# Designed miniproteins, single chains, continued (5): the designs that were tried, part 76

Each design is a single chain, and the fold is of that chain. pLDDT is the mean over its residues in the fold that is shown.

## One batch from the design tools (miniprotein)

Design m18632
Fold by ESMFold2-Fast:
Structure m18632 (fold): chain A 86 residues (1-86)
Amino acid sequence: SEMDIIRRLASKELGVDVSGLSDEQLLELAKLIREAKQLAREGKATDEELEKIARRIREILLEAGVPEEQAEKAAKLVYESAKSLL
């Protein structure tokens, strides 16, 4: 299904197990990852915007039961990946 593809891609992008996320949480997570990449490609990825996106990603992962250390690492990875595209 489309959701299975999104789940696999999100897990790969973040380096964490996202099997515990609801479909709604997974879609929000995918939207945030896409937004970070789009902002970076357009040269509009400010530290403030990327920190806001990373913080929300961390919150979603923690709410889904992902361990804090893994959630922090995943959020940092999205931030650093977006910054590397600038």
Scores: mean pLDDT 83

Design m18633
Fold by ESMFold2-Fast:
Structure m18633 (fold): chain A 60 residues (1-60)
Amino acid sequence: SRKEKLAEEDVAGARQAKADIDDPNASDFQKLLWTLVLGSAVGVLEKIDPELAEKVRAEL
């Protein structure tokens, strides 16, 4: 379904943002920016699939 594909893409984006936050070469500003992006991605996911959003949030 469209919602399933959107959730899959959003999860991938959230995981990538977490990886970028954890990158030791990233600046403090870049980490703050990616933290905002991660929060937004999880917020969108929560509206699509709340159970999956909680699982992703627990992995952060």
Scores: mean pLDDT 78

Design m18634
Fold by ESMFold2-Fast:
Structure m18634 (fold): chain A 119 residues (1-119)
Amino acid sequence: MKISEKTIDYVVKLLKTVPSFASLSDEEIREIVEEIAKLANLKPADLVPVSVFPQFSKYKNSLEIEKALREAGIPVTDTTLALADLFGVEAVKRVAEEYGIDALDSAENLLKAIREKKA
């Protein structure tokens, strides 16, 4: 799925505030964002950053996101909550199916899994 550079930049800035992503460079976070968007076939409208339009942000329903992750059998972590808020729980499920549930333990594990699949 093709998303705009401006949308990617905003999502990268938001993810950089998440502790699990703080050790990654902007380029590494961008690599994760582009791969998830491609894998989950996301449309630009699915990636509404809270910093741009809070009224359309999934953060208003953080408890519903947590419940949806638990119902999907996905561990509730800062990584999975942030990804589910930005991309939706269905996108996080597709990441787990492609890279394994362990890839969702941290942003570094996810980046490693993405890179290993490309090698």
Scores: mean pLDDT 71

Design m18635
Fold by ESMFold2-Fast:
Order: sequence, then C-alpha cells, then structure tokens
Structure m18635 (fold): chain A 75 residues (1-75)
Amino acid sequence: QWSAATNANIQAIAQVLAPELAGDPAALQKLVNTSMVIAQSAFPNKAPEELTPGQLQLAVGLAVQEYRTTGDFAN
C-alpha cells in the first residue's frame, strides 16, 4: 500500500500533467493506481517510499499518456 503522502504527491503531479482529471475523483484514483502499477513494473526492486520525485513523475507521465491514448485505465 502507498502512504497518504505518496498518494497526495501523485495526485498533485497528475493535476499538473492532466488538469482535465482534477474534477473527477474516480479518474484521479484510476490514474494513481495505474501510476503505481507502472512504477512497480519500471522499478520492481523499490518500495513506493524509495521512489525519487523524478521516478514518480515518470510513472504519472506514462499513466497520463496511456489515458490520453486509450481514454481508459482498464488495461
């Protein structure tokens, strides 16, 4: 599980990179969950709390790209 602070940081990054999602809490939560999956895939030997701000931003950026390409986080 991700800490509340890490979750808040991901949401803050997501609001900057995908401001269209700021009014949709369900979409933001899907973005957070997708960012976590991407981070674990890209950095499998790191706990969420060990991720640098740059690594979190990369994961969120890739999740935003997936959303904008597919319109969903279902895959």
Scores: mean pLDDT 74

Design m18636
Fold by ESMFold2-Fast:
Structure m18636 (fold): chain A 68 residues (1-68)
Amino acid sequence: VKLEITITMPNEVVAKVAAEELAKYARELGATDIKVEVKGNTATISFTAPSEEVAEEIKRFAEEVQAQ
């Protein structure tokens, strides 16, 4: 399952840290083709999840990171 997640954080430093944590978590769950792009306070992570369940878990983690 190909997925793209965009998160908006308070500033560029926090966005970069959040993107790194999200990419790390995605890799741990078996996601491939992970691409991270940070533009100002916005981070976009693109990846291929091995299942829809993994994609949903990564989305949940992204929401948690963004909410803080």
Scores: mean pLDDT 78

Design m18637
Fold by ESMFold2-Fast:
Structure m18637 (fold): chain A 88 residues (1-88)
Amino acid sequence: SKAEEELKKLTGEAIEFIKEMYPKVEALKDPEVIERFYELVEKLSRALKEAHENIKAGKDVEEALKRAREAKEEFKRQVEALIKEGEA
């Protein structure tokens, strides 16, 4: 479905962002920052999984996609803030 295609696109964009940001997080060599990064990745993964299940079930598909987009944008903001804080 178009909703599943959109979710795949959002997931792909999230993976690309993680791939770009991981070397920056690793370069800080701070175990607490690395742990927080993995916690943010796990939180995003759960949000995307929940959106996928709702789309598959035909439940509030538009709202599920909106929540997935919001989760991705929040994840990006939190990761950027984490890196900035670690560089200070």
Scores: mean pLDDT 87

Design m18638
Fold by ESMFold2-Fast:
Parts: C-alpha cells; structure tokens; sequence
Structure m18638 (fold): chain A 66 residues (1-66)
C-alpha cells in the first residue's frame, strides 16, 4: 500500500533529521537517500501526493544537514 511506504519513507527522513542533530552525517545522508528512493518509486507508480509528502520531509532533513 502506497501510504505504508510513504510512512516508512517519512520515518527515514525523521531519522535523518535526528542523526544530523547528533552529528552523524553519514547515517543522515543514507536515510535521506533511502527516503528519496521511495519517493521516486511512489511518483513513478502515480502516487504523486504521497511522493510529494515524502519529499517535503526529505527537504527538512536536508536543511538539518546543511
């Protein structure tokens, strides 16, 4: 189900934010990459709203890393 995959990707993005706050840049980057891959797959399958929501969390994770 797309909503379950979107939730998993959002949890990865939140984990990336926490890792960034703790100074674990490598773990944060890996989690961001995983969330982006899920968002790309959701968009390719036509689940645009779910993909957009995941990308919003990925952007917040990238802001935390910068």
Amino acid sequence: RPAVRATAAMMLALSAIVAAWLGDKDSAEQSIKGAEEIARQLEAEGHTDDAELVRKYVEKAREALA
Scores: mean pLDDT 80

Design m18639
Fold by ESMFold2-Fast:
Structure m18639 (fold): chain A 98 residues (1-98)
Amino acid sequence: AEEELEEHRRFVREALDKLQKASDIAEKAGAFNAEVAFTLAIIGAVSTLLDPNPDPEEDLEFLIRLAEKALNFAKQEGVTEAAKILEDVIAELRERLA
């Protein structure tokens, strides 16, 4: 149980690092809507890490929804590198749920 929570938090931290990288790429590209969506996904990830009573399944589903919104804006604004990072993050989050 505690080992599962530590693994969950490690996984969310790794996703957070990738989201921060994608956000930086979107900012440098001037992709305002993608940057805002990435910021919301980052806030979501930080919020789950700060929760003393995390629900791993609900947390991962929440982060997938935020990441999918960010992916849609990255694709619309042509930020291909950020979109690829998000596709990888979403795939990893979905694999963790399975």
Scores: mean pLDDT 84

Design m18640
Fold by ESMFold2-Fast:
Structure m18640 (fold): chain A 86 residues (1-86)
Amino acid sequence: MFKELEEVLVKEAEAYAKKQNLPQSEVDELIQKARDVTEEVRRSLSQPLTESGLGGLRDALAAAERLGADPAMIEALREVIRAAEA
């Protein structure tokens, strides 16, 4: 699950960078951001749901949306947040 999310986010970051003809330094930064988002999702889901954990998950969702991640992964993140808030 998290390996698949990381692979999807990294591929989306690479595709975005290629489309925008970004320099390698910016490509590396986007890839690192995709990995950071995956790590925050993994960390938030592995911890007891706290207000801080929910905040981290919301930040990860915002970053995934900004990177143009797969819509199915974004919706999965939204459902987790919605369930945690209920």
Scores: mean pLDDT 66

Design m18641
Fold by ESMFold2-Fast:
Structure m18641 (fold): chain A 55 residues (1-55)
Amino acid sequence: DPLAQARALAKQGADAAVKGDYETAINYFREAAKVAPPGVAATLEEAAKILEDKK
């Protein structure tokens, strides 16, 4: 299930971001976007860009 896999990766990204590990968080959100349906993928890419701007 691509959506379930994307959610698991996004959760790992969110957990990394909470710990201040922005580079790991960005990588997980981008991996989640590769697996996610197009609409969800766009949202995950935006999350990764927001975290890049915080670095």
Scores: mean pLDDT 81

Design m18642
Fold by ESMFold2-Fast:
Structure m18642 (fold): chain A 86 residues (1-86)
Amino acid sequence: SLSEELIKELEEKFEEVKPFLSDEQRKVAEHALDIAKEALRSGDPILLVGAILHLIGLELDNEDNPILIEFLKKAIEALMEQLKSL
């Protein structure tokens, strides 16, 4: 399914970026991954929109961390793709 493919892509991206993140940044990325995976598995448009808004907030709070921003943008794109498929 699309949600399973998107979750796999995000998990792979997380493993790719993880070695370049501090402990604090890794916790933010893990939190973002958990939120995105929950919303993607639900297929609920309200949860998908809520997740997108939450991740945009994390992006604004972490704008000085380009690798973390890259991961957050990837997660937002996955959520938007799932939302468009509904």
Scores: mean pLDDT 89

Design m18643
Fold by ESMFold2-Fast:
Structure m18643 (fold): chain A 85 residues (1-85)
Amino acid sequence: DEAEKAVKEFEELLKAAVKEVKEEIEEAKKKGEEELKKAKEEAEEKKEQAKGMGEELAEWLASQSEEAAKRVKEATEKALKEIEE
């Protein structure tokens, strides 16, 4: 099932990206104000990338599996919310 594989791979990519962003922000907080600003800016760029990737994948999946498309959209929204926090 190619659609299921694509969803799982994307969910893992989102989890990795969220973890990386959170760790970078926490490390930047320890280094200072300037580093924190840079880390937050990079986090915004990663949010836009994740949103775009999720939208493209969900559009492709909608023709294969509406359930898979819904899962991708929900996973993307959850990841964006976690990065924003």
Scores: mean pLDDT 81

Design m18644
Fold by ESMFold2-Fast:
Structure m18644 (fold): chain A 67 residues (1-67)
Amino acid sequence: AEARAIVEEVVARLAAGVPEEEIVDWLMERLGVSRETARQLLDAVRADPARAVARLEALRRARAAAA
């Protein structure tokens, strides 16, 4: 799933030592979200990657339903 792939990429970048600001910039570009939302997502991935996948899937479903 796209959400899982995004979370896995964030985990891989964190493990590789990529600076948080670069990961935030990538999330903003990839998802079209604000810097604040990107930082919240990064924090969620750091705390619980599985929960972060669920949160991102929920956000994507909500946006699809609103379209």
Scores: mean pLDDT 78

Design m18645
Fold by ESMFold2-Fast:
Structure m18645 (fold): chain A 71 residues (1-71)
Amino acid sequence: SKEELEKEAKELLEELEKLVEQMPTPARLAGLRDLEEYRKKLEVADEEELKELVQILKRSKASVEEAIRKS
């Protein structure tokens, strides 16, 4: 449902923000910019766009976690 997708996207955004805050300055600034764009998309997204956003956020989270682990 749209409500379940919105909840998942919000949870992923919160997790991603915490990870981005741990990154070094150049990567952190880029990550914060991406987060703002994702939040704007979440505000206006329909159910299909939310499903796409959730997939993007999951991929982004995995990439940031890997980058932090290697730091």
Scores: mean pLDDT 84

Design m18646
Fold by ESMFold2-Fast:
Structure m18646 (fold): chain A 70 residues (1-70)
Amino acid sequence: SELDEEIDKLVEELTRVVREIRALEKEYAAKQKSGELTPADQEAYEKRVAELNERRKELLKKIEELLAQG
C-alpha cells in the first residue's frame, strides 16, 4: 500500500540518520582520544548532531502518525 511504502521510506531515512549520528560520535571520540580535536571540529560536530537529532525526532513523529492511521 502507499502507506506501507511511505513508512518504509521514513524507516530507511531514520536508519541512515541514526547511522550517521553513531559514525559522528565514534569519529569525535577518536579525535578526542588522539588529542586532534580542534574547536572547529567540536563546533561542526555539535551543529551536525543537533541537526540529525531534530531530523530523527521529525521522522519518529511522522512514522508514529502514519502507524496510527492503520
Scores: mean pLDDT 87

Design m18647
Fold by ESMFold2-Fast:
Structure m18647 (fold): chain A 61 residues (1-61)
Amino acid sequence: SRADILQVQAAMGLPQTGEILPEWLGQPFPAGKAIYDFDGDGVIDQRDIDAALNALRNASL
């Protein structure tokens, strides 16, 4: 959902647009922030965002 995307963006220190940006696929993120590309298909989808959100929640809590 949009709220999930916003939370992931905030946790990663990205602009909080509420949308998945295509530029994320090619961005050189700092270590520990590129955790949502679990599929490896080169596409960031809501399912990957949900998995990243759960991982960030575990790390933050």
Scores: mean pLDDT 57

Design m18648
Fold by ESMFold2-Fast:
Structure m18648 (fold): chain A 95 residues (1-95)
Amino acid sequence: MLDELKKKLLKFIYELDKFYKENPNVSKEVYLEKAQEILEEVGLSPEDFLEAAKNHSVPFPYDDTLTLEQHLNLHYELLTKYPSIVENLDKLKYS
């Protein structure tokens, strides 16, 4: 169901942003490896991620021309440029 995919997507975003907050100097390679680990832990396939991101307005940029890896790269660049995004993560509580 779309609601279950949305819950998994929000949990994924929260866990990944939490990882970045706890590891602010993490390399892109390690970040992408951790993202893959979290996807497996929350039970999201790349296809499910893209479907959930497309169908639900979530705080993660969606572009239908981009792969999952490209979306994760853009998010990493965003967090690196604007680390304040994760400073209030505890107030947002997506899990």
Scores: mean pLDDT 73

Design m18649
Fold by ESMFold2-Fast:
Structure m18649 (fold): chain A 79 residues (1-79)
Amino acid sequence: APPLTDQQVEDQLRQQLAGIYQQLLAAKTDDELRQVALQQGQQLRDLLEDILARTTDPSMAARLESLIETLDRDIALLK
């Protein structure tokens, strides 16, 4: 896959975050909110793993690894 630029990484993260907010705002119950959070958390994790695999910046890689570890813990707490 082609390497990602910092701008492309930011754009993808902003698009994912906007999608998460739209789905969270559409939830009508606590159970629906939890299900949306789990689904979106898993999708965000997959996106961060893809970005990590394509990054060449060691500082960005370290930040992405830390974010993935944090997401894994948060997803586990929602299950």
Scores: mean pLDDT 76

Design m18650
Fold by ESMFold2-Fast:
Structure m18650 (fold): chain A 70 residues (1-70)
Amino acid sequence: SAAIEEEYRRRLAEVRERRDARVAEIRAQAAAQGWSQEELDRRIALEETKAGFVELALETERWLQLRKAE
């Protein structure tokens, strides 16, 4: 339903916004502390992986809600 898709889209946007804000914080910390490119890339990859797990959980919840609505 439209309501389920709107809620999913809203929550997905929030997850992505938090990820982007966290990545910006990590980049600022890396610049301040003189991190290597490898350390920066590793830290960013970890945050992207964490966001990916939350996105997967949201997709699963959306799928279950859509099946109940059918």
Scores: mean pLDDT 87

Design m18651
Fold by ESMFold2-Fast:
Structure m18651 (fold): chain A 78 residues (1-78)
Amino acid sequence: SLEELLERYSKLLKELIENASPEELAETQRRLREIGEQAERELQKAPPEQHDIILEQMVLRQIEVLEETLQRIKEAKE
């Protein structure tokens, strides 16, 4: 569900804030914003029936960015 995806997103974002440098956090937030802006443009052009799918895909893409960034941070420490 979207609620479960948002909970996962929140947990990953918290982990990023706790583990990332200020530069890594800023770059990741920029990428998350770009995904959000792309979704907003898609929502403006899409019929209402597709809005839930677009929002879910947006959150999934944001989760992927967070997971990839956290994995990279872990690898850099080892």
Scores: mean pLDDT 85

Design m18652
Fold by ESMFold2-Fast:
Structure m18652 (fold): chain A 76 residues (1-76)
Amino acid sequence: SDFERARELVDRAEEYARRAKDPNSRLAGEISAGVGAISLGVGIVSNDPKLALEGAERGYRLAKEAAEGKLDVSEA
Protein backbone atom coordinates (compact mmCIF):
# COMPACT_ATOMS: atom_id res chain seq x y z
CA SER A 1 0.00 0.00 0.00
CA ASP A 2 1.03 3.65 -0.32
CA PHE A 3 1.25 3.89 3.49
CA GLU A 4 3.64 0.89 3.60
CA ARG A 5 5.78 2.40 0.82
CA ALA A 6 5.82 5.75 2.66
CA ARG A 7 7.02 4.04 5.88
CA GLU A 8 9.81 2.30 3.93
CA LEU A 9 10.91 5.63 2.41
CA VAL A 10 10.92 7.39 5.81
CA ASP A 11 13.01 4.55 7.29
CA ARG A 12 15.49 4.78 4.39
CA ALA A 13 15.65 8.58 4.72
CA GLU A 14 16.55 8.17 8.42
CA GLU A 15 19.24 5.62 7.45
CA TYR A 16 20.80 8.08 4.97
CA ALA A 17 20.79 10.81 7.62
CA ARG A 18 22.47 8.51 10.18
CA ARG A 19 25.24 7.59 7.69
CA ALA A 20 26.21 11.21 6.97
CA LYS A 21 29.61 11.95 8.54
CA ASP A 22 29.50 15.74 8.18
CA PRO A 23 27.44 17.30 11.03
CA ASN A 24 25.71 19.84 8.73
CA SER A 25 24.82 17.14 6.17
CA ARG A 26 23.55 14.91 9.01
CA LEU A 27 21.38 17.69 10.45
CA ALA A 28 19.95 18.55 7.00
CA GLY A 29 19.27 14.84 6.40
CA GLU A 30 17.60 14.43 9.81
CA ILE A 31 15.38 17.49 9.17
CA SER A 32 14.47 16.15 5.70
CA ALA A 33 13.64 12.69 7.10
CA GLY A 34 11.59 14.38 9.85
CA VAL A 35 9.55 16.32 7.27
CA GLY A 36 8.85 13.01 5.49
CA ALA A 37 7.78 11.44 8.81
CA ILE A 38 5.42 14.37 9.54
CA SER A 39 3.84 14.02 6.06
CA LEU A 40 3.39 10.28 6.71
CA GLY A 41 1.73 11.00 10.08
CA VAL A 42 -0.59 13.67 8.64
CA GLY A 43 -1.47 11.35 5.73
CA ILE A 44 -2.36 8.51 8.13
CA VAL A 45 -4.52 10.76 10.37
CA SER A 46 -6.22 12.33 7.31
CA ASN A 47 -6.55 8.93 5.53
CA ASP A 48 -4.64 10.44 2.59
CA PRO A 49 -2.16 7.79 1.33
CA LYS A 50 -1.12 10.06 -1.57
CA LEU A 51 -0.06 12.86 0.80
CA ALA A 52 1.84 10.31 2.94
CA LEU A 53 3.66 8.83 -0.06
CA GLU A 54 4.51 12.14 -1.78
CA GLY A 55 5.83 13.63 1.47
CA ALA A 56 7.87 10.52 2.26
CA GLU A 57 9.35 10.54 -1.27
CA ARG A 58 10.40 14.20 -0.86
CA GLY A 59 11.90 13.49 2.57
CA TYR A 60 13.83 10.53 1.14
CA ARG A 61 15.20 12.51 -1.83
CA LEU A 62 16.28 15.46 0.35
CA ALA A 63 17.85 13.21 3.03
CA LYS A 64 19.80 11.31 0.34
CA GLU A 65 21.01 14.56 -1.28
CA ALA A 66 21.96 15.98 2.13
CA ALA A 67 23.91 12.84 3.07
CA GLU A 68 25.76 13.01 -0.29
CA GLY A 69 26.60 16.69 0.36
CA LYS A 70 24.51 17.78 -2.65
CA LEU A 71 21.68 19.59 -0.84
CA ASP A 72 21.94 23.39 -0.93
CA VAL A 73 21.65 24.41 2.74
CA SER A 74 19.73 27.58 1.68
CA GLU A 75 16.90 25.24 0.50
CA ALA A 76 16.74 23.23 3.75
Scores: mean pLDDT 78

Design m18653
Fold by ESMFold2-Fast:
Structure m18653 (fold): chain A 80 residues (1-80)
Amino acid sequence: MTITIKTEKGEEVLEFDEDDTILEVAQKLVKENKEEVMFILGTALQSNGYSLDDKLKNLEDGTLEAETALGKATVTIKKN
């Protein structure tokens, strides 16, 4: 599963297992020193009604827009 996060600072392309939860994804991003990316992703998913216990396979393919304290961001979700 591919998640692309686009901000004014650039684009991050992330690969995750579809069986991972949003919480597990957040933990991986913190471990990789990508706290800004984690915050943007978390804000986008939370504003669209997803919870930390949701598995990535339950996310819909498409593009989410988020207005965050770090600026505007676009999150694109693509399942394998």
Scores: mean pLDDT 80

Design m18654
Fold by ESMFold2-Fast:
Structure m18654 (fold): chain A 117 residues (1-117)
Amino acid sequence: MSPVERVAALLDEVLASADPEAATARVVPELVALARRMSPEEFREVVELLVARMERADPAAREQLLGLLGAMLSVASPEQLELAIEVLRERAARSTDPALRARLEGLVAELERRLAR
């Protein structure tokens, strides 16, 4: 199984869970370990996958997906962060949902501050 396919399965587990907080606590360590082992291109695919799911999600599921993305970004290499910023900017620019656009733009600003230090 590719790292991208494994992330997709873990996202599905959290979103299908009757207790999303408990499921998130369980999957976050594995997502973090996967992020550390991913190539920058695999990490780009994962960010694109997460944003695509956020575009179709209700507000509660969207915040859960943002939390999972945040956990993966917390351990990302500078090269992975640069690719994530590129994806997030492109998806924010194409978003027809003002709330999602604002959240993605906010995340881009946070990641740019991390790279500047």
Scores: mean pLDDT 85

Design m18655
Fold by ESMFold2-Fast:
Structure m18655 (fold): chain A 74 residues (1-74)
Amino acid sequence: LAELNALTEQALSPDLDTAVAGVRALMTAYANSKDPKMQMLLDISIRQVLEHHSKDPEKYQALKSTYEEFKSKL
């Protein structure tokens, strides 16, 4: 939980590079998790991060592209 909160806060950063690194870390945790409940929590966190950045089209597009790239490899 503490690690999930730290990664989510990183992904919510106003700095694009930090936010991208946070989303990548959340997606890596999702891919490595075999617990369906943890995967659901990670998916919710990623969606909330994307929603948070939705007001900035450039940040939103970069984060969404990172998310879709990881999803296509699963």
Scores: mean pLDDT 76

Design m18656
Fold by ESMFold2-Fast:
Structure m18656 (fold): chain A 77 residues (1-77)
Amino acid sequence: MTPEQREALATARRALSPDEIREIVTRVNRGDRQGARDILLERARTSSPEVAEALRIVADLVMTVSGDELSDMLGEA
């Protein structure tokens, strides 16, 4: 994971509610990666430019990481 991706995950964890994080991880674990990505992109639309950019980086990450990796990154960041 790059430093940019790590910082984006930290920013996303601060911006997203615990319920949003749980739903994103749940969707990835069910194989609904597009659904998880859609939550992140929708939240990005109402966020500041800096937070929106971080959420877009995380949206790309959810297409490639496991749900366990995502839970560790968002829960223990």
Scores: mean pLDDT 80

Design m18657
Fold by ESMFold2-Fast:
Structure m18657 (fold): chain A 83 residues (1-83)
Amino acid sequence: SIEETFKRVLKRAIELYGLDESLFEEIYERAKKLLDKVPLYPGTLEAIFGAAYLVVENPDATLGEVRAALIPELQPYAELLLK
């Protein structure tokens, strides 16, 4: 399924960047709010997961910091990562 594909991409990103695997579920739950907002080209998934990771690791992250981590097409949805 498409969800299984997204989860595999996130798992690989966690492995490649040496991130804490225990953060997987929280990163995925935040990121999935953006996954249906734009066409998913190579790099778009990684950008979404990176922004979700920023919020998971930094609960006090500002809306401006989250927007800066997103591509322009996703910046209107930055607030969804903070909810």
Scores: mean pLDDT 78

Design m18658
Fold by ESMFold2-Fast:
Structure m18658 (fold): chain A 87 residues (1-87)
Amino acid sequence: SYEKKLKELANVINYLRESEYGDEVKEQLEKMKTGTPEENKESESYLIGLAVQAKEEDESRKEEYDLLQELFIKGFTPSLVEEILKL
């Protein structure tokens, strides 16, 4: 379900946020709230890269990271970022 996918995505983002990458993830998510389409695309690419790296370092989270990659590739909107941050 959509609700389940949002919870899984929020868990992955919160895990990344609490990791060594946390400050960088937080910075990119904040930029996406006020960024141009070009800036948001750069932030998406950066977050996808972090998700790939984190997945390689923690295979137990592979399914959640794969979902995160799929959603980033489909294009984050500011509205989706706000929904995730509220979870």
Scores: mean pLDDT 67

Design m18659
Fold by ESMFold2-Fast:
Structure m18659 (fold): chain A 89 residues (1-89)
Amino acid sequence: DELRQQQLELNARAQLRAGEAAADGIVTGDYEGAAARAADAAVEAPEVLPFTESSLKFLGDKLGPEAAKIAAEALAKAKAGVAEKLAKE
């Protein structure tokens, strides 16, 4: 139950950070920076990677093909970073 509560809080924070990054990207037009921030959230908390993936996919679908490409590249880097971090303990 404590682990479930911690997971929910981490997921909420990651979703909030991904949402803030998406909103910032829309407002500033910095989709690459927004996607990078969302990817960094997954590297910090690897268990939230599926939520980061969903958020980046949503960003790409909403903002068009250039944003979709940026989101896909950021997701690939996030997956690589998560794998490297987990391998290091």
Scores: mean pLDDT 67

Design m18660
Fold by ESMFold2-Fast:
Structure m18660 (fold): chain A 71 residues (1-71)
Amino acid sequence: SLREEAVRLAKQAALAEQEGDLERAEALFREALAIAEQTNDPTFVAGVALLYIGDALDPSAAPAVRAELAA
């Protein structure tokens, strides 16, 4: 389903961020959001964004990465 695909991509984006591949993480996250938006469910879109942001705000994440995600 579109919901399963969006969650899968968001999790892959979070994993890429944890591996330090920030460009790959952003590309996967943008794809996840595009698919989530196709569900026409704003709560789900917000959930996909929070799933990625939550992992990016891990204490080990670089401060610059957190600043970019907060902007």
Scores: mean pLDDT 71

Design m18661
Fold by ESMFold2-Fast:
Structure m18661 (fold): chain A 68 residues (1-68)
Amino acid sequence: SSSDEAYVAKLVESLRKLAEELAKSHSTERVIHVLRQLAARIAEHLSPAQRARLEEAMAALLDEIRAA
């Protein structure tokens, strides 16, 4: 649903901002590790539809971080 998309988008935006802050003092590998751990914990509290959207968005975000 549109509501699920908006909610997941806000979560991903928060994770991107966290990645930007962590990147100031941590390696790319450490940033990716922290984001993967947080995404996994967040996913436990989401519906199946929200989890699927988070997994797709996280794959894109992690690729963006690796390319930076």
Scores: mean pLDDT 84

Design m18662
Fold by ESMFold2-Fast:
Structure m18662 (fold): chain A 72 residues (1-72)
Amino acid sequence: SSSIKVTYEPLDETHRLLTLENTGDKPEKFAVPLPPGWEVESMEPESVVLEDGVLSGTLEPGEKALVLLRRR
């Protein structure tokens, strides 16, 4: 089972915050498809990559990735 916790937080009608958190004790890879009708406005850390509509990367234990999504 994945130790990556995925949460979507609505900020307003046109913005959502996607949070990916490694709650485990080992480095973990993730691949999360973008929801339809949304695009990436900003993302951190720089190790997060968007390719073909999929957000991917590796999170160290306790590390978070933050992706600000904007509605098209």
Scores: mean pLDDT 83

Design m18663
Fold by ESMFold2-Fast:
Structure m18663 (fold): chain A 97 residues (1-97)
Amino acid sequence: SASAALYRLMEELYRRIEAGEISAEEALEELVAAARAAGDELFALHARNAILALQLKPEDQKKLEELIEKLGEEVRGKGREAVREALEKLNEFLEKL
């Protein structure tokens, strides 16, 4: 599956980070590009949120933690569409910081 290929890419990128060949930000950008190319927009959105979180100021970390907790409660026991909506809300929050 496309997801299995993306997880294998993630393992390869992790090894490259540990070897000092690429930064964590570069690895996440490569994952986003691969996920979009594979049509896995939910995984791509999650990876994009992770990149934005790496650039977050310390004072905004608490706001991010509170939003993640709230969105986690909203998606508990719900399907893929609820998860997608939560990730989109998280992305909008991070892009506005």
Scores: mean pLDDT 73

Design m18664
Fold by ESMFold2-Fast:
Structure m18664 (fold): chain A 68 residues (1-68)
Amino acid sequence: SADDLVEEYRRVARETWDPEVYEIFEKGLDLVVKDPNVKIEIPESLSPEQQGALQEFLSTVQSELLRS
């Protein structure tokens, strides 16, 4: 289910990133879950690697939620 997918992504992000980066991922995830059509803004404060990871993460979740 989408809820199971979201929770798994949340767990992986929490285990992968430091608390400050994880908080950014969590906020982005919360926005996408509340509105799957929301425009995703990637923070410029993140490294290029972190920006790419966040974009892929949120785009994947958004796509799954929009699949109805």
Scores: mean pLDDT 78

Design m18665
Fold by ESMFold2-Fast:
Structure m18665 (fold): chain A 73 residues (1-73)
Amino acid sequence: MTVDERIAALEAELREFGEQTPDTKEGRIEMLRRLRGVLDEVIAALRSEGRDDLAAGLERQRARVEAQIAELE
């Protein structure tokens, strides 16, 4: 799978979560943990291809996801 295909898969997964948004605190934490995992995979792929600026942008998004998890805990 190419990095672009991986990003498209992430966007599709985010839309799916938008349609099936958990209404519980525990469900939201689990969703955010899963999102963090996908972001880690995409960041690693971008860095392996030398797309460091895009990887840095996603690292900032990952940090925001971690902050949201901490706020919900």
Scores: mean pLDDT 74

Design m18666
Fold by ESMFold2-Fast:
Structure m18666 (fold): chain A 63 residues (1-63)
Amino acid sequence: SSAEAKRSLELGKKQFEEDLEKYKNMDPSDLLALIDTEGPDLENLSEEQREEFEKIVAAIKEK
């Protein structure tokens, strides 16, 4: 339902903001290993949040 989707999106946004700060402070090797094995719960992220996360991963892989 739309109401449940909206609530989940708001919660995901707040949780993602905290996780994003954590990801930015992680060792690149640890972050890449996490993505390869477990990954973040991308299904709960908005398109904007997923794009931001992808940019972080891409920047790490370019190094």
Scores: mean pLDDT 65

Design m18667
Fold by ESMFold2-Fast:
Structure m18667 (fold): chain A 100 residues (1-100)
Amino acid sequence: SLEEKKEAVDKAYEEILAYLRKHLTPEQVERAEQVLRKLKESILNEDFDGLVDALVELARLLPKEVAGYVFSKVRDLLESIFGKEKADEVEERVVERLQA
């Protein structure tokens, strides 16, 4: 249901934000939070173009070690909401844009 999707997204968002607060400066957290809000809205609206854009922005913003955890959490969330095939498509699009 929409309520279950929203609860899953909100939980993942709070877990990611808590992790970032432990590993980044307050200024870095504020920048990441703006991108995470875009990510959350894109997932809730099933805006896959916006989702790919937000993930690319986040990958460029975060240190490599921190990015790994965040992307793992987002991947699990996308698989739970949209299924493995759609999660794979989003991940492939993000990788292609980061290699361009």
Scores: mean pLDDT 87

